# Designed miniproteins, single chains, continued (5): the designs that were tried, part 67

Each design is a single chain, and the fold is of that chain. pLDDT is the mean over its residues in the fold that is shown.

## One batch from the design tools (miniprotein)

Design m18318
Fold by ESMFold2-Fast:
Structure m18318 (fold): chain A 102 residues (1-102)
Amino acid sequence: DRARRLEEGLRRALEEDRVNSVEELTPFLVSADLLVKKVTGQSIDPLFRGRLVRDLVEGRISVSGALERLKEEFPELQQYSIEELKEELVRVFRENRDLVVS
């Protein structure tokens, strides 16, 4: 089940605070896109997203570090702690399962 594997990848990335594979990166990025849209009504800028992906893949930032960058880019996310953002990423993944696996 691809959806299950992607949710497990997301949870592992959040628990380990790092991205080790495409199966972890993909659901994290899609969930981040969905969360930002849900909270702010805005989309993540492609250049900002590209820098975030590069730094995560190269191990230059943690998942928590990536979430801090998102809070700086989108002030509406500052209402959430890093732990609350991690919980919200899992929630938006589940709510939008078909979009995340498509």
Scores: mean pLDDT 83

Design m18319
Fold by ESMFold2-Fast:
Structure m18319 (fold): chain A 75 residues (1-75)
Amino acid sequence: SRKQELHRKILEISNETAEEIIKIRKEMLDYTGTLEKIHQALKEGDPRVQSLEDEMIKLFKETQKKIKELREEIG
């Protein structure tokens, strides 16, 4: 059914976003070495970590928008 197809698309988008977030977080960890150092780098305005954080925020916003549109189609 169309409703099942829309639910499947929501799950797919959610999974794709989770995988991309994991990749971005891994790049941050590979650069800084630890989670604690990621927080320090963000606080200090490190351009690379800030750029990766901005990519993550953009990804969350785009994903949220897509999921909202699909949920509105479901009713």
Scores: mean pLDDT 84

Design m18320
Fold by ESMFold2-Fast:
Structure m18320 (fold): chain A 90 residues (1-90)
Amino acid sequence: LEEEIKKLEKEILELLKKIPNSTEEMIERVKKIIEKLRKNLSKETLLIVLRALKEGFKLILESGNIEAAKEVIKTAEESLEDLIKRDKEG
């Protein structure tokens, strides 16, 4: 599981780097998302979520749409904050 998670993390970041006009800020934001997911999810659930994230970025790379990439990152950050809040309050 850990090896597969590490490989998916690397593949996601490599896909993001290949998107035209991707910035270091966007890459760091995705790294923070993955770190927070690692903190809040089981390894098995994390693996499923990372596979979905990889597929999403792969589709964005094929389209070349940097605006879509920014929206995905923003939405993930907002959703992640809600998940963390619920976990701590519940």
Scores: mean pLDDT 74

Design m18321
Fold by ESMFold2-Fast:
Structure m18321 (fold): chain A 62 residues (1-62)
Amino acid sequence: DVDAAVAQVQTMLRALAEAGISFEDLVREDGEGVLQLLTRALADPALRERFQRLLDEVRAAL
C-alpha cells in the first residue's frame, strides 16, 4: 500500500532528524542515497517513481 509506505517514510525522516541527522542535508547532498535505500526496501520501480515525486514535492515546499 503506497500511502502507508509514504507515511512510514515520513516517520523515518523524522526519526533521522531526532537522531541528529539533518534531513535537509540528506535531500541536498545525498537525496539519491535515501531514495536508493527506499528502492532496495520496496524493490518496485513504480513505488520508486512515487517516492521520487514525493521527495520532489517536499523539496519544492521547502
Scores: mean pLDDT 58

Design m18322
Fold by ESMFold2-Fast:
Structure m18322 (fold): chain A 69 residues (1-69)
Amino acid sequence: MSREEAAEKVRELLLEGGASEELAERAQKAVKDGNGDEAAKVIAGAVARGLLSPEQANEAGRYMKEAGV
């Protein structure tokens, strides 16, 4: 999976969960930049706020891993 595909999938998951466009763009940029630490922080924060389920967070992690992030 490309970083662009992974970034878009992570963005879509966050938006579906009710995250702001700003938060979703922050995660997308982190994945595109290969910044796994920043992307993981955004995903963990979204789970803590109830914006992502644990299953959705695991799926985001799989997309990132397949993209080499």
Scores: mean pLDDT 85

Design m18323
Fold by ESMFold2-Fast:
Structure m18323 (fold): chain A 75 residues (1-75)
Amino acid sequence: LEAVQQNLLDIVGDSPQSRLLFYQNDPQLTEALEQKGVKVDGILGPETVNALIEILNLTSTSPVDIQKALAKFGK
C-alpha cells in the first residue's frame, strides 16, 4: 500500500495541487473513483489508493506497471 502510494505520488505529483489537477484532467478516472465512493479532493489517502488499485486492475506495485495503467486509462 505505502509503496503504491509513493509511486503514485512520484507519477502524479507530490503536492495536493498537482494531484487535484491530475484528477480534474482525467474525467474517466474521476468518474471511476466517484463510483467507488471515493471523493476526488486531490488527497491520495488509503481509500483513494485502494480504489485506484481496483480501477486500474493493478496486480503489482511496481512503478512501471502503475505508470502504464495510468497512461492507458487516461487515453
Scores: mean pLDDT 63

Design m18324
Fold by ESMFold2-Fast:
Structure m18324 (fold): chain A 100 residues (1-100)
Amino acid sequence: MLTPEEIVRRLAEAFNPDLKEKSLEEQIEALERIFDRWLELHGASPEVREAVRRFIDALRNGADPETVREELKRLAELLEKSPDVGLQTLAGILRRILEE
């Protein structure tokens, strides 16, 4: 099972490989900014924004690996239900992380 730190690292690398050399906290902050911008550009619902907030909070608070994976899975499922292609693309990125 991937640790929360490994999930953060893999997501950071998927969006920007240069982030791999940053601290865990800097990677989490970068992911929050990336998600916020992606959701803004694609008109994400309040429910999707809440799911991102829960996932980021779980990472920052050092939640157990199972909790972090459950929040990530919930976020991916909500994004997959969106009719927006950009949100579906984001879901695909998250699903690849969950398969590891």
Scores: mean pLDDT 84

Design m18325
Fold by ESMFold2-Fast:
Structure m18325 (fold): chain A 64 residues (1-64)
Amino acid sequence: ALSERAREKLAAFQREQGLPVDGVFDADTLYALNTYASKHGLSLRETLRSLGLTDEEIQEVLSS
């Protein structure tokens, strides 16, 4: 399960992107993250790190 911190960071990103704010790593959130990553020349991992997730939290997100 994602930590409360990771869920809060995803919820903040969802709010900024105009998505439903639930803190869940769903398909719409993944699509928005990949779009953001591509636009900024980042990997998905680097994008998640830029949101303030730790390496451990990134592994949890990507393993779901």
Scores: mean pLDDT 80

Design m18326
Fold by ESMFold2-Fast:
Structure m18326 (fold): chain A 73 residues (1-73)
Amino acid sequence: EEEERRRKELEERLERAIREVKEEVKRYKEEEKDATKYAGLAIRAVAKVADQLVEERKLEKEIEKRRKELEEE
């Protein structure tokens, strides 16, 4: 059951990180009017993290899809 715990931990981390990144992006977009000069740099950094998390999440999704395929069969 250690594998179950690790999986849950990773999924939770990915979910949180993805949500946090999305929230930060949204925040910067809303503040763009006043923070245009610095927003670009921050958005870029956040986008980089988002890309990394999306790649990790894609792997998780593919694993989930494969499991569903096996269950449905």
Scores: mean pLDDT 64

Design m18327
Fold by ESMFold2-Fast:
Structure m18327 (fold): chain A 63 residues (1-63)
Amino acid sequence: ATLQATGTVVRADGSVVELELYSTGDRYVLRTTTRYPDGSVEESETAFDSAEAAFAAAREIVE
């Protein structure tokens, strides 16, 4: 797997979203970790068959 992009965004509610985008074989994997002000953590991982879809999803998270 090759790391393609990373990002961190702080949302208005004080939550912090960390994202990592990887190229893995014939697909891309976007992993997000959301840390909430109450101390809870949510992790998600989504696979995409195109770079365009993966980068579009990452941009929606940080914008």
Scores: mean pLDDT 78

Design m18328
Fold by ESMFold2-Fast:
Structure m18328 (fold): chain A 56 residues (1-56)
Amino acid sequence: PPSPSAEEREAFLKQAREYLEKHIPQAIDQAIQQGELQESQLPQIEQQYQEFLAKA
């Protein structure tokens, strides 16, 4: 796929990180309340989230 410039990639990652840091906790909390997720799964999900940010 076409690669964005280094500046565009860095700006995107910064904005995506800020957005996800604000919204991922809310989405996880809602999923736990709905029974789609258990609190015991949170450490694994957090690790996957951090890996996603590192690769994106």
Scores: mean pLDDT 68

Design m18329
Fold by ESMFold2-Fast:
Structure m18329 (fold): chain A 66 residues (1-66)
Amino acid sequence: KKEEEVYKAAYEAFKKAYDAGLTLEQSIEVARKAAREVGKKLGLTDEQIDEAFEKAVRDFLKERFL
């Protein structure tokens, strides 16, 4: 449940940054920052945050480019 909130935050941040014209690398960093802010507030470990973030990035790339 909490990891799903991190996933959504990362995905939305990535999409917003990329749609605003940031590079793919810059958009990934914006997503990582959003994931960590939400995950820390929810009391998740760094490992749980990184797993949800990586899934969000993979899903965005698959939907947009594959």
Scores: mean pLDDT 84

Design m18330
Fold by ESMFold2-Fast:
Structure m18330 (fold): chain A 118 residues (1-118)
Amino acid sequence: MELSPEEMVSYFLGLLDIARQVLEEAKKLNLPEEKISRIEEVMKLAQKGYLLALEVLLNPDTPEEVRKKVQEMAKLAKEAIEKIEEIRNDPSLTPEQKVERAIEVLEEFSKKMKEILK
């Protein structure tokens, strides 16, 4: 039920890759710069999560409070990945609808991750 440090690293890298793909799709659809910027913010947060997860992986003496926060953030990354893959596999949605819904998932991840960080 708890994620390993290796799994935490993997989920942040996976979210970063998904956010990059959504960014490319959003640009192809000529979505507003405001929406592009929101995706880029998620990429920065995923990169920050990756570095924190890497610290937990490499330092067995990482404080318990830090480990708990990174664990919670990594679970949010996992949930975002799973939701976006579900959206991508939904045959009832148009390509435009899939990108818009993926951006909504990424924005929710951003909001929740910021709450954990502060």
Scores: mean pLDDT 88

Design m18331
Fold by ESMFold2-Fast:
Structure m18331 (fold): chain A 66 residues (1-66)
Amino acid sequence: MAKKYAVAIPADEKAAQAAVDEAEEGVRSGEIKGEIVAGSASDSEAEKKAIARLKEINKEAIEKNK
């Protein structure tokens, strides 16, 4: 069972992108190996886009490492 890594997605578009970039770097460095769990406080378009991107990164990492 892999440890889950939680990422908070801010409402600000720039900060949301930064959060995605940090999670992507963690996956790339091998720090994040399992599942990424993203949470946001609102339902903005930028947050939905960031969450969708994180889910795709997580899915690809799991599939390549299976």
Scores: mean pLDDT 69

Design m18332
Fold by ESMFold2-Fast:
Structure m18332 (fold): chain A 94 residues (1-94)
Amino acid sequence: MEELLKTSQPIADLIDKVIKEAEENGEVKLGAYRYPDGSLLVVAADAEGIYAAMKFAPGNPARTDPEVLARLRKLIDETGAPEEVRQALDEIEA
């Protein structure tokens, strides 16, 4: 996961931004990056680093782990994540 996140400057910038926002607010923050192919990367972080990172293919649930997805959805509900992150997850997984 860490290698994947570091292979792209936009992804590295997203990670840095989310962690900084978490540090400044003292709470968990979420960010999302949408790839040109429609794939979505969702990242959750606190002041100590990344809680979770998950990449979803558009319309294909091929790897969705129900426990990880449930934890991420709960975290979104608890943190007041951006509407785009909530909508994207709802579109990918029911």
Scores: mean pLDDT 63

Design m18333
Fold by ESMFold2-Fast:
Structure m18333 (fold): chain A 58 residues (1-58)
Amino acid sequence: AEEIAEEARRVGFPIPLEAAKQLVDAVKNGDITKEQLEAALRARGVPEEEARRIASLL
């Protein structure tokens, strides 16, 4: 969760840590896929390539 938020900040798209935790937990619980996590990151303004890379951390 923290790694996701930090990586997003590194590429210039800060994501609140709480939002990052919710997304990570949803993937781990099977509520969303890595592809849906990538889509959620893109919806928050993260570019497609960076969103894919961040999602791959899980």
Scores: mean pLDDT 72

Design m18334
Fold by ESMFold2-Fast:
Structure m18334 (fold): chain A 110 residues (1-110)
Amino acid sequence: SIEEAKEQLEKALQHLEEALALLRQYAAQHPLTDEQRDLLLLASAHVAGAQRYLADNDLQGAVRQLRLALDHLRQLVQMLKPVDPQLAQQLEQLLQEAEEHVKKAEELLE
């Protein structure tokens, strides 16, 4: 149902917001490269876009924004893995949880 799909996307959003909070906390103590900073800014913009689409009940728009945020965050996590493997593992778990919720929302919207 549409309501169940929206609830799944809200859960995905919460996990991505937690991942962004951890990355911002890390960046405050460990300067990011320009490429890493760009990926974080793009992911943050797409998470904000997903929030707007969810508020407007545009669930397909929210799915697209969350998928883009996941892609940028996965790229950033791979760059951080050799530098901070513990943080990378924690972030990978949050991204996997978010992806499972997005996938379930996509199935409910079919």
Scores: mean pLDDT 92

Design m18335
Fold by ESMFold2-Fast:
Structure m18335 (fold): chain A 82 residues (1-82)
Amino acid sequence: MKEEIEELIELLEELLAKPEIQANLEKLLKIPGFLGEDFLKEARAELEKPDPKSVVSILLELGYSGRQLVETSQRLADQALA
């Protein structure tokens, strides 16, 4: 739950810091509502709350898409950094 969200945030922040990933994000910015920074900010803000239970349920549905994005970004980074 909290650990899963924390791991996703850390992975996304690490990947977004890489120039190879930033270049590919230019294509993702054209998708309405998909901004890694917006996702990170919302998720981090929620972690500050003492009662994140209901949001966690919503984030799980959203998190599936986020995790798929992180996985794709990681695959691209692995190929670029080889």
Scores: mean pLDDT 51

Design m18336
Fold by ESMFold2-Fast:
Structure m18336 (fold): chain A 68 residues (1-68)
Amino acid sequence: SDEYIEKLVEEFEKLILDMKKKGVPDSQIRAYAEQLIAWTAKELSKIHSQEEVEEFVKRMREVLEKLV
């Protein structure tokens, strides 16, 4: 559901902000975030449509690009 995807995006944004606050280098944040996006997309593909998974990935990448 849209509500579930929104919650995942919120938690991801919170995680990125926490890593930045702790002084984690941008390169490490990007590497970790890309791995997390890939893993989460694979899990979501089990119960969500390809279109919904692609939208989720796009939204997560937009958050990463905006914050890092």
Scores: mean pLDDT 83

Design m18337
Fold by ESMFold2-Fast:
Structure m18337 (fold): chain A 77 residues (1-77)
Amino acid sequence: GEMPKPEDVRKAVLEAGKKLGLPEEVIEKMAKELEELSKTLTTDEVVSATSGIALELGLSPEKAREFQELVEKLLKE
């Protein structure tokens, strides 16, 4: 699979978090964790990790799923 650029992952996470109305501190923590993972994971693997990290940061399962779907869309556009 194609490796994403860390800067593209960061932009996607920040955009998705803003669209979902998440707190800035939560968005920044997700951006840092997913940007770091993007250095060793494929785009599909980063997308798959998104909901798990969102759940760890206190998002509901529904919000975590919506966040993952938005990140996937933004990374594949």
Scores: mean pLDDT 84

Design m18338
Fold by ESMFold2-Fast:
Structure m18338 (fold): chain A 82 residues (1-82)
Amino acid sequence: MEDYIITVRLGLTKEDSGSLVERIRKVLEEHGLEVLDVTLTQVGSLTFVKVTVRGTLEQAEKAAEEIRKLPGVLGASVRPKK
C-alpha cells in the first residue's frame, strides 16, 4: 500500500466547505482509504482540500471520481506521495 495525496478544489464558503470536507472524508473511508492528514487552504473564493490517504491507486482514483460528483466540487486530482 502507498500514500496518495488527493487535492480537491471547492468554490464554496468556509461553512459550506466544512460540511463538504466531512462528506469527502466519508467517501474516502467508504472506498477503503485510511485518512492520514487533511489540510485546507483558502485563496480568494476558492478552497483547496489536500487529503493524504493510504491505500491502493484504484481505491484513490475511485474515491476521487465520487468526490468530483459532489455538489460544490470543482475538481479532484490524485498523485502519489513521495
Scores: mean pLDDT 78

Design m18339
Fold by ESMFold2-Fast:
Structure m18339 (fold): chain A 65 residues (1-65)
Amino acid sequence: LKAKVIKTEMKGTAQVSVIDKGKKDGVKVGMVFQTSEGKEVKVIEVGENTSKVYGLLEGEELTLV
């Protein structure tokens, strides 16, 4: 599964990144995605159509590990 960061937002000092995959795509809290640079990020929140991870820039591409 491939996902893309569509938005970033701040929660306190943490940068939260919204990805374009959610429950409908089989995403669950605790799943790990990898950036094109090899950084692993864990899903922290899941919505129907989108999910949240920490610390990525808008437009980054992700692949499910």
Scores: mean pLDDT 79

Design m18340
Fold by ESMFold2-Fast:
Structure m18340 (fold): chain A 81 residues (1-81)
Amino acid sequence: MFSKEEIELVKKAVEAYKNGDYEKAIELLLSVDINFGTKVIELMKKLNVPEELIEEMRKLGIEHQIEEGVKLLVEGVEKVT
């Protein structure tokens, strides 16, 4: 479902976040053709993100809490990458 390019962009966003460049991390994630609702949850599942973070994403309704949801996505991917 997700392209190799989309997955690589998410990994680069995690690297930027880890380096403290939150603006770049958010920009990279938004550059992916990603719906911060359904697609984000499915991507987190494919990357084996901890269930606790996936549940937090569901609770937020990511479309309405973009900044917080991006942070949770990056933290989840960082734990498995």
Scores: mean pLDDT 60

Design m18341
Fold by ESMFold2-Fast:
Structure m18341 (fold): chain A 84 residues (1-84)
Amino acid sequence: MKLTYDEVLEKLREDLRAHRDDPERAQRLGDIINEVGLAKRLLEEGRPPRSEAEKRIIQLLKDGYESYDEFVAELERILEEERA
């Protein structure tokens, strides 16, 4: 079954709590939570994305998720592309 936004957000927060002893992992998960939250707000307000990364994240939110691990891996890839 496809995961909802709320289910994915809760799993991200659980992951962050589980990795609080790993500051690099915790920071990365925090960045992901922040970017997903911003994209969700833009989608709900009907506002256009400000970057290609935001556009891709909004599209992922619209399509839903089959796997938490695949969603996180794809989001990390999108954010890495924007940092380059």
Scores: mean pLDDT 78

Design m18342
Fold by ESMFold2-Fast:
Order: structure tokens, then sequence, then C-alpha cells
Structure m18342 (fold): chain A 55 residues (1-55)
């Protein structure tokens, strides 16, 4: 799904660019709210928050 693909991309960004990369990814996602439903966006943001806590 689109959401699963975004989570995979987010995991790769976290590994390559760390916390700053994850924060930029989320800002980009918020600026493109038309690409994803609110529910799916919230799921991706929750995953990003967990990644940041571990970084």
Amino acid sequence: SRTDALIEDLDQVAEALGKEGVELFIKTLEQNSDLISKEDRDKVIAHAKELIERL
C-alpha cells in the first residue's frame, strides 16, 4: 500500500540521514497532505516518532 511504501522509505531515511532526515520527511509529508489520507498520515507520523525516540 501507499502507507507501507512510505513507512519503508521512512526507515531508509532514518538509517541514511538520522533524526534530521526523519523530521524533514515528515515536514514534506505534511506539505503534501493531498497524497495521503489523515489516518494513513497519522500512522506514518507515529512510526516516525518511534524512530526518533530510538535515534
Scores: mean pLDDT 78

Design m18343
Fold by ESMFold2-Fast:
Order: structure tokens, then sequence, then C-alpha cells
Structure m18343 (fold): chain A 68 residues (1-68)
């Protein structure tokens, strides 16, 4: 279901955040782009991709503030 896919996307983004806690902002941006590319290749619905992109953008902004 769409709700299950949104939950899966949220969990995948949370795992990405955990794996990238020590990464630079530039590395996080590249990793986020690769994650979105993988989700597109796996044929996730556009709504799920957009949800994941919004979560990743929030993380990128938080990391940029922390490194400033």
Amino acid sequence: SMEELLKEAEERVEEFKRENEDASVEEVIKGAQELIKEMNEEKYPEEVIEFAERLLLGFILERAEAEA
C-alpha cells in the first residue's frame, strides 16, 4: 500500500542519516542523490520519491547549519 511505501521510505532515509552522521555536507548531498536515483530505478511511486526528497532536504539543511 502507499502507507507501507511511505513508511519504508522514511525508514530508508533514517538509515541513510545514521550511516552519514560523520559525512561532510557535500558527501550527504551526493549520497542523497544516489538514494533517490536507486528509489527511481526500483520504481517507487513519484509521491514516495517526493516524500523521501523532502526528508533528505531537511537533513541536508540541518547538517549545513551544524557545520557552519
Scores: mean pLDDT 85

Design m18344
Fold by ESMFold2-Fast:
Structure m18344 (fold): chain A 91 residues (1-91)
Amino acid sequence: MKPTTLETLRVQLNLIERQIKEGNPILAPPMALQLLDEVENDDSIPLKEKAEILKRVKEIAPNFLGQKNRDAILKKIEEIVKKHPELKKYL
């Protein structure tokens, strides 16, 4: 699989933020969960870069529509950190 670059992930994060800000907030939670799955499954992404992405998703998590969606996103971040405990150095 072709490695996902930090720039590609930043573009995806910016799009998620735009959905929240520009009145399409219902699209943001599924996009964030897809991004987290991509980060979790791409072992080519360095731990520091994974941690930066996880921190940014966690920062915007309170702005997602619906408590279940916010809880699911936070739980997914916790599961990724549990799988890669070395991420705690960068969190």
Scores: mean pLDDT 78

Design m18345
Fold by ESMFold2-Fast:
Structure m18345 (fold): chain A 81 residues (1-81)
Amino acid sequence: MEELIEEARKLLEEARKYQTEAQKLGNDDAVKEAQRAIGLAETAIELAKKNDVEGARASLEGARFELDHAKKLIEKAKKEQ
């Protein structure tokens, strides 16, 4: 349980950094994907606190997927500048 909360908090911090970077680049799609990752990571923390291990894992996997997509959009935007 604690491990899931720690992992979700790390993803949340990373997603917030990418949201800020996406905003600086003016890439609205990357901002939206980073915001989705933030929401899913926050949901994973809340579900883990309620001892919903399966729900927390599902939200954490969703957060990873959205964060990876945001990273790819940011990388593409940087190459086009």
Scores: mean pLDDT 84

Design m18346
Fold by ESMFold2-Fast:
Structure m18346 (fold): chain A 74 residues (1-74)
Amino acid sequence: SAMAEALKSLDILLDSMEKRLDEASKKSDAETRKMLETLRAARDIVQKTYPADLAAAFDKRVDAMEAKADAALA
């Protein structure tokens, strides 16, 4: 179904973003902050584009990634 395909696409996007955030964290605080801004921009787009239930699932994973990055930036 279109909903199942959308969920898979969002999971692939989040997996890609998580890897990019991990790579940024290995380089510098500036790269990490830039990647966090990219992640927040993606969150905004998903909230405007997808149904609320899919947006909520995306949001939950983003919150976990932000918490991990914020801990690394301390």
Scores: mean pLDDT 81

Design m18347
Fold by ESMFold2-Fast:
Structure m18347 (fold): chain A 90 residues (1-90)
Amino acid sequence: SLPPGILQQKDVELDIDLSDRLPEELKRQEVDALIQLLEQAPDNFKIRSITITYSTEEKRRLLLELKERIKQVLKEHGLEVESEKEVYLG
């Protein structure tokens, strides 16, 4: 069995916050970084939650699209998300 501290470090809470000033290229870089991370730790990585935070309906649509893409990448690596949260600030 693994020590409790190591299990907590493998439980990742992903906050996807696309500010009104975030260009499309930054979203692609974030997805690419996640893919690279998953390729390095596919067998014992646990995702606890994905939280999206938005102030406008346009940002909500973009964040939902990004979330679905991330969920697809996770599924391709045999991983699932335990909980999903949506926060509206507008």
Scores: mean pLDDT 62

Design m18348
Fold by ESMFold2-Fast:
Structure m18348 (fold): chain A 95 residues (1-95)
Amino acid sequence: SLLADIERLFRFFNADEEERVEILAELFGISKEEAREMLKSKEKFQEAVRAAAEAGNELFTLMLKGEEAARAGDDATAEEYAARLRPAAEEVAAR
C-alpha cells in the first residue's frame, strides 16, 4: 500500500547501511544483493523505480509522474502529484 511504502521510506532515512539494504529489498521486492547494488548505482536505482511503477506501485508511479511534470515545467501537475502523497506522508511523520 502507499502508506506502507511511505513508512519504508521514513525507516530508510533513519536506518544504518544494512537496514537500508533490507528496506530497499522489501520496498522493491528484490534480493538484498540487488538492493546493495541500487545503493551504489544511481542508474540501477532509477531502473528499479521505473520497474516498480510499471508493476503498479502507487508511490513510484506518483513520484515518476511528478518528476516528468516538473521536468516539462508543468508545476501545477507536479504539485497535484505531490498533494496526493502529502496526507500519507503526514500520517507517517505523526507516528
Scores: mean pLDDT 80

Design m18349
Fold by ESMFold2-Fast:
Structure m18349 (fold): chain A 65 residues (1-65)
Amino acid sequence: MEEEKELEEKARTLARMHADGVAGAYAQAGRTLSDEEIAAIEERTYPAVLESLRRQKEIDEAEKK
């Protein structure tokens, strides 16, 4: 249970960092993203990151047994 919570928290942090990075890249290209657009990128990225982390955990678990 706690491990699932850790994966969710890590996925949220990574998705937030990714969205922030995308916003920074857009700003360098001369376009500033709104907070809403950044949040939308975060929300879209979150499930993909969470799935990736869960898959990695399953591979680690399978490798151990």
Scores: mean pLDDT 79

Design m18350
Fold by ESMFold2-Fast:
Structure m18350 (fold): chain A 94 residues (1-94)
Amino acid sequence: SVLDLLEELIAWLEERAAAETDPAHRAALQSHVAALRTAKEVAEQLIAQGKEREALYLAIRTLQDLADDARARGLEETAARVEEVLRKLREILD
């Protein structure tokens, strides 16, 4: 589900942030976690309203922004992981 994919990505990013030694990269990863937690809360509300497709669009948009930010910061492994989750979300949309 959308929520399960978001939860798994949040957990992965939290582990990466905890292991990150570069302060700027750690702050970026923490920001990504916060953005995903917010998106998940909004997605849960949309799903409760029967707006599952809108929840999926929100998740896709959020992850696209995160992947772009990660690449801009040189967080290539993070960008690749986010893009993998994006691929799975797009498969749900199709």
Scores: mean pLDDT 88

Design m18351
Fold by ESMFold2-Fast:
Structure m18351 (fold): chain A 90 residues (1-90)
Amino acid sequence: MKEKEELAEEVVELAERLARLLEEQGRLEEAREAREAGEEIRRLAEEGKLSVEELKRAKATLLGALGVELERQGRHEEAARLRAEAEALA
C-alpha cells in the first residue's frame, strides 16, 4: 500500500515539474495535459486500479519526458540524472 502511495505522489510531483517547464516555454496546453495525466494516475492508484509496475512505468515515462525538456534548455547534467533514474526503473 505505502509503496503505491509513494509512487503515485512521485508521479504527481514529476508531472507538476514537467508542467512548470512547459509553461516556462509558453507550451500551456502541453503543461495542462501533463498535470491532468499526473492527477489521473493518482486517482487510479487510489482506486487500486494500478500495480506497482504500472506506477514505476508511469514514473519512468515522466522522467524521460522531463529529461527531453531539460536537454532542450541546455540543462544536460539534470537531464542525464533523470534518464539514469528512469533506466533504473526498467
Scores: mean pLDDT 82

Design m18352
Fold by ESMFold2-Fast:
Structure m18352 (fold): chain A 95 residues (1-95)
Amino acid sequence: MRKEILEKKINMVEAQVDYLKERIDELKKTATPEAQKILDEASKLVDEARKYVEQARKALEAGDIETAERLINKASELVDKAQELLKKAMEIQNK
C-alpha cells in the first residue's frame, strides 16, 4: 500500500517534469533575452528534479521508503519552482 502510493506519486511528478520540459523547450523557440534567462533557470530546475525522480525510483526499488519519500518531495519542490519561473517567463513574453 505505502509503496504503491509512492509509485503513483513518483509517476505523477515524472509526468510533471516531462510536461514542463516540453513547455520550456517550446517557449525557448521564440523567447526574448529576458525570458530566455528565466527559461534557462527553469530548465536547470527541471533537470535537477528529473535526477531526484530517478534517485527516488532506485530508493523505492531497494525498499528504502523513507529515502524515496524525501527524494520525491525534493523533486516536487523543484517542479513547483520551475512552474513559477515558467509563468514569469510567459508574462514577460506576452509583450
Scores: mean pLDDT 86

Design m18353
Fold by ESMFold2-Fast:
Structure m18353 (fold): chain A 73 residues (1-73)
Amino acid sequence: TKTQVEIISLFLQMAASSELYVAEKSGLTPKMAEDIQNTIKQLQDLIPQLDKSTQQKISQFISQVQKWLQQMQ
């Protein structure tokens, strides 16, 4: 259902945010970058199943994470 997809997107956002926090404090490793990219890819795959406002928020989150990764090695 829509609610289940929204809950999954929140868990994926939390997972990515947790890894970003660790990377910010300890430095970004290649493995961490790969794991973050895989989580972002899963979020992108969910976008078509979300409403317009949630799609906008998730797309902004993905863009912010991708920009951050480009700045860190």
Scores: mean pLDDT 80

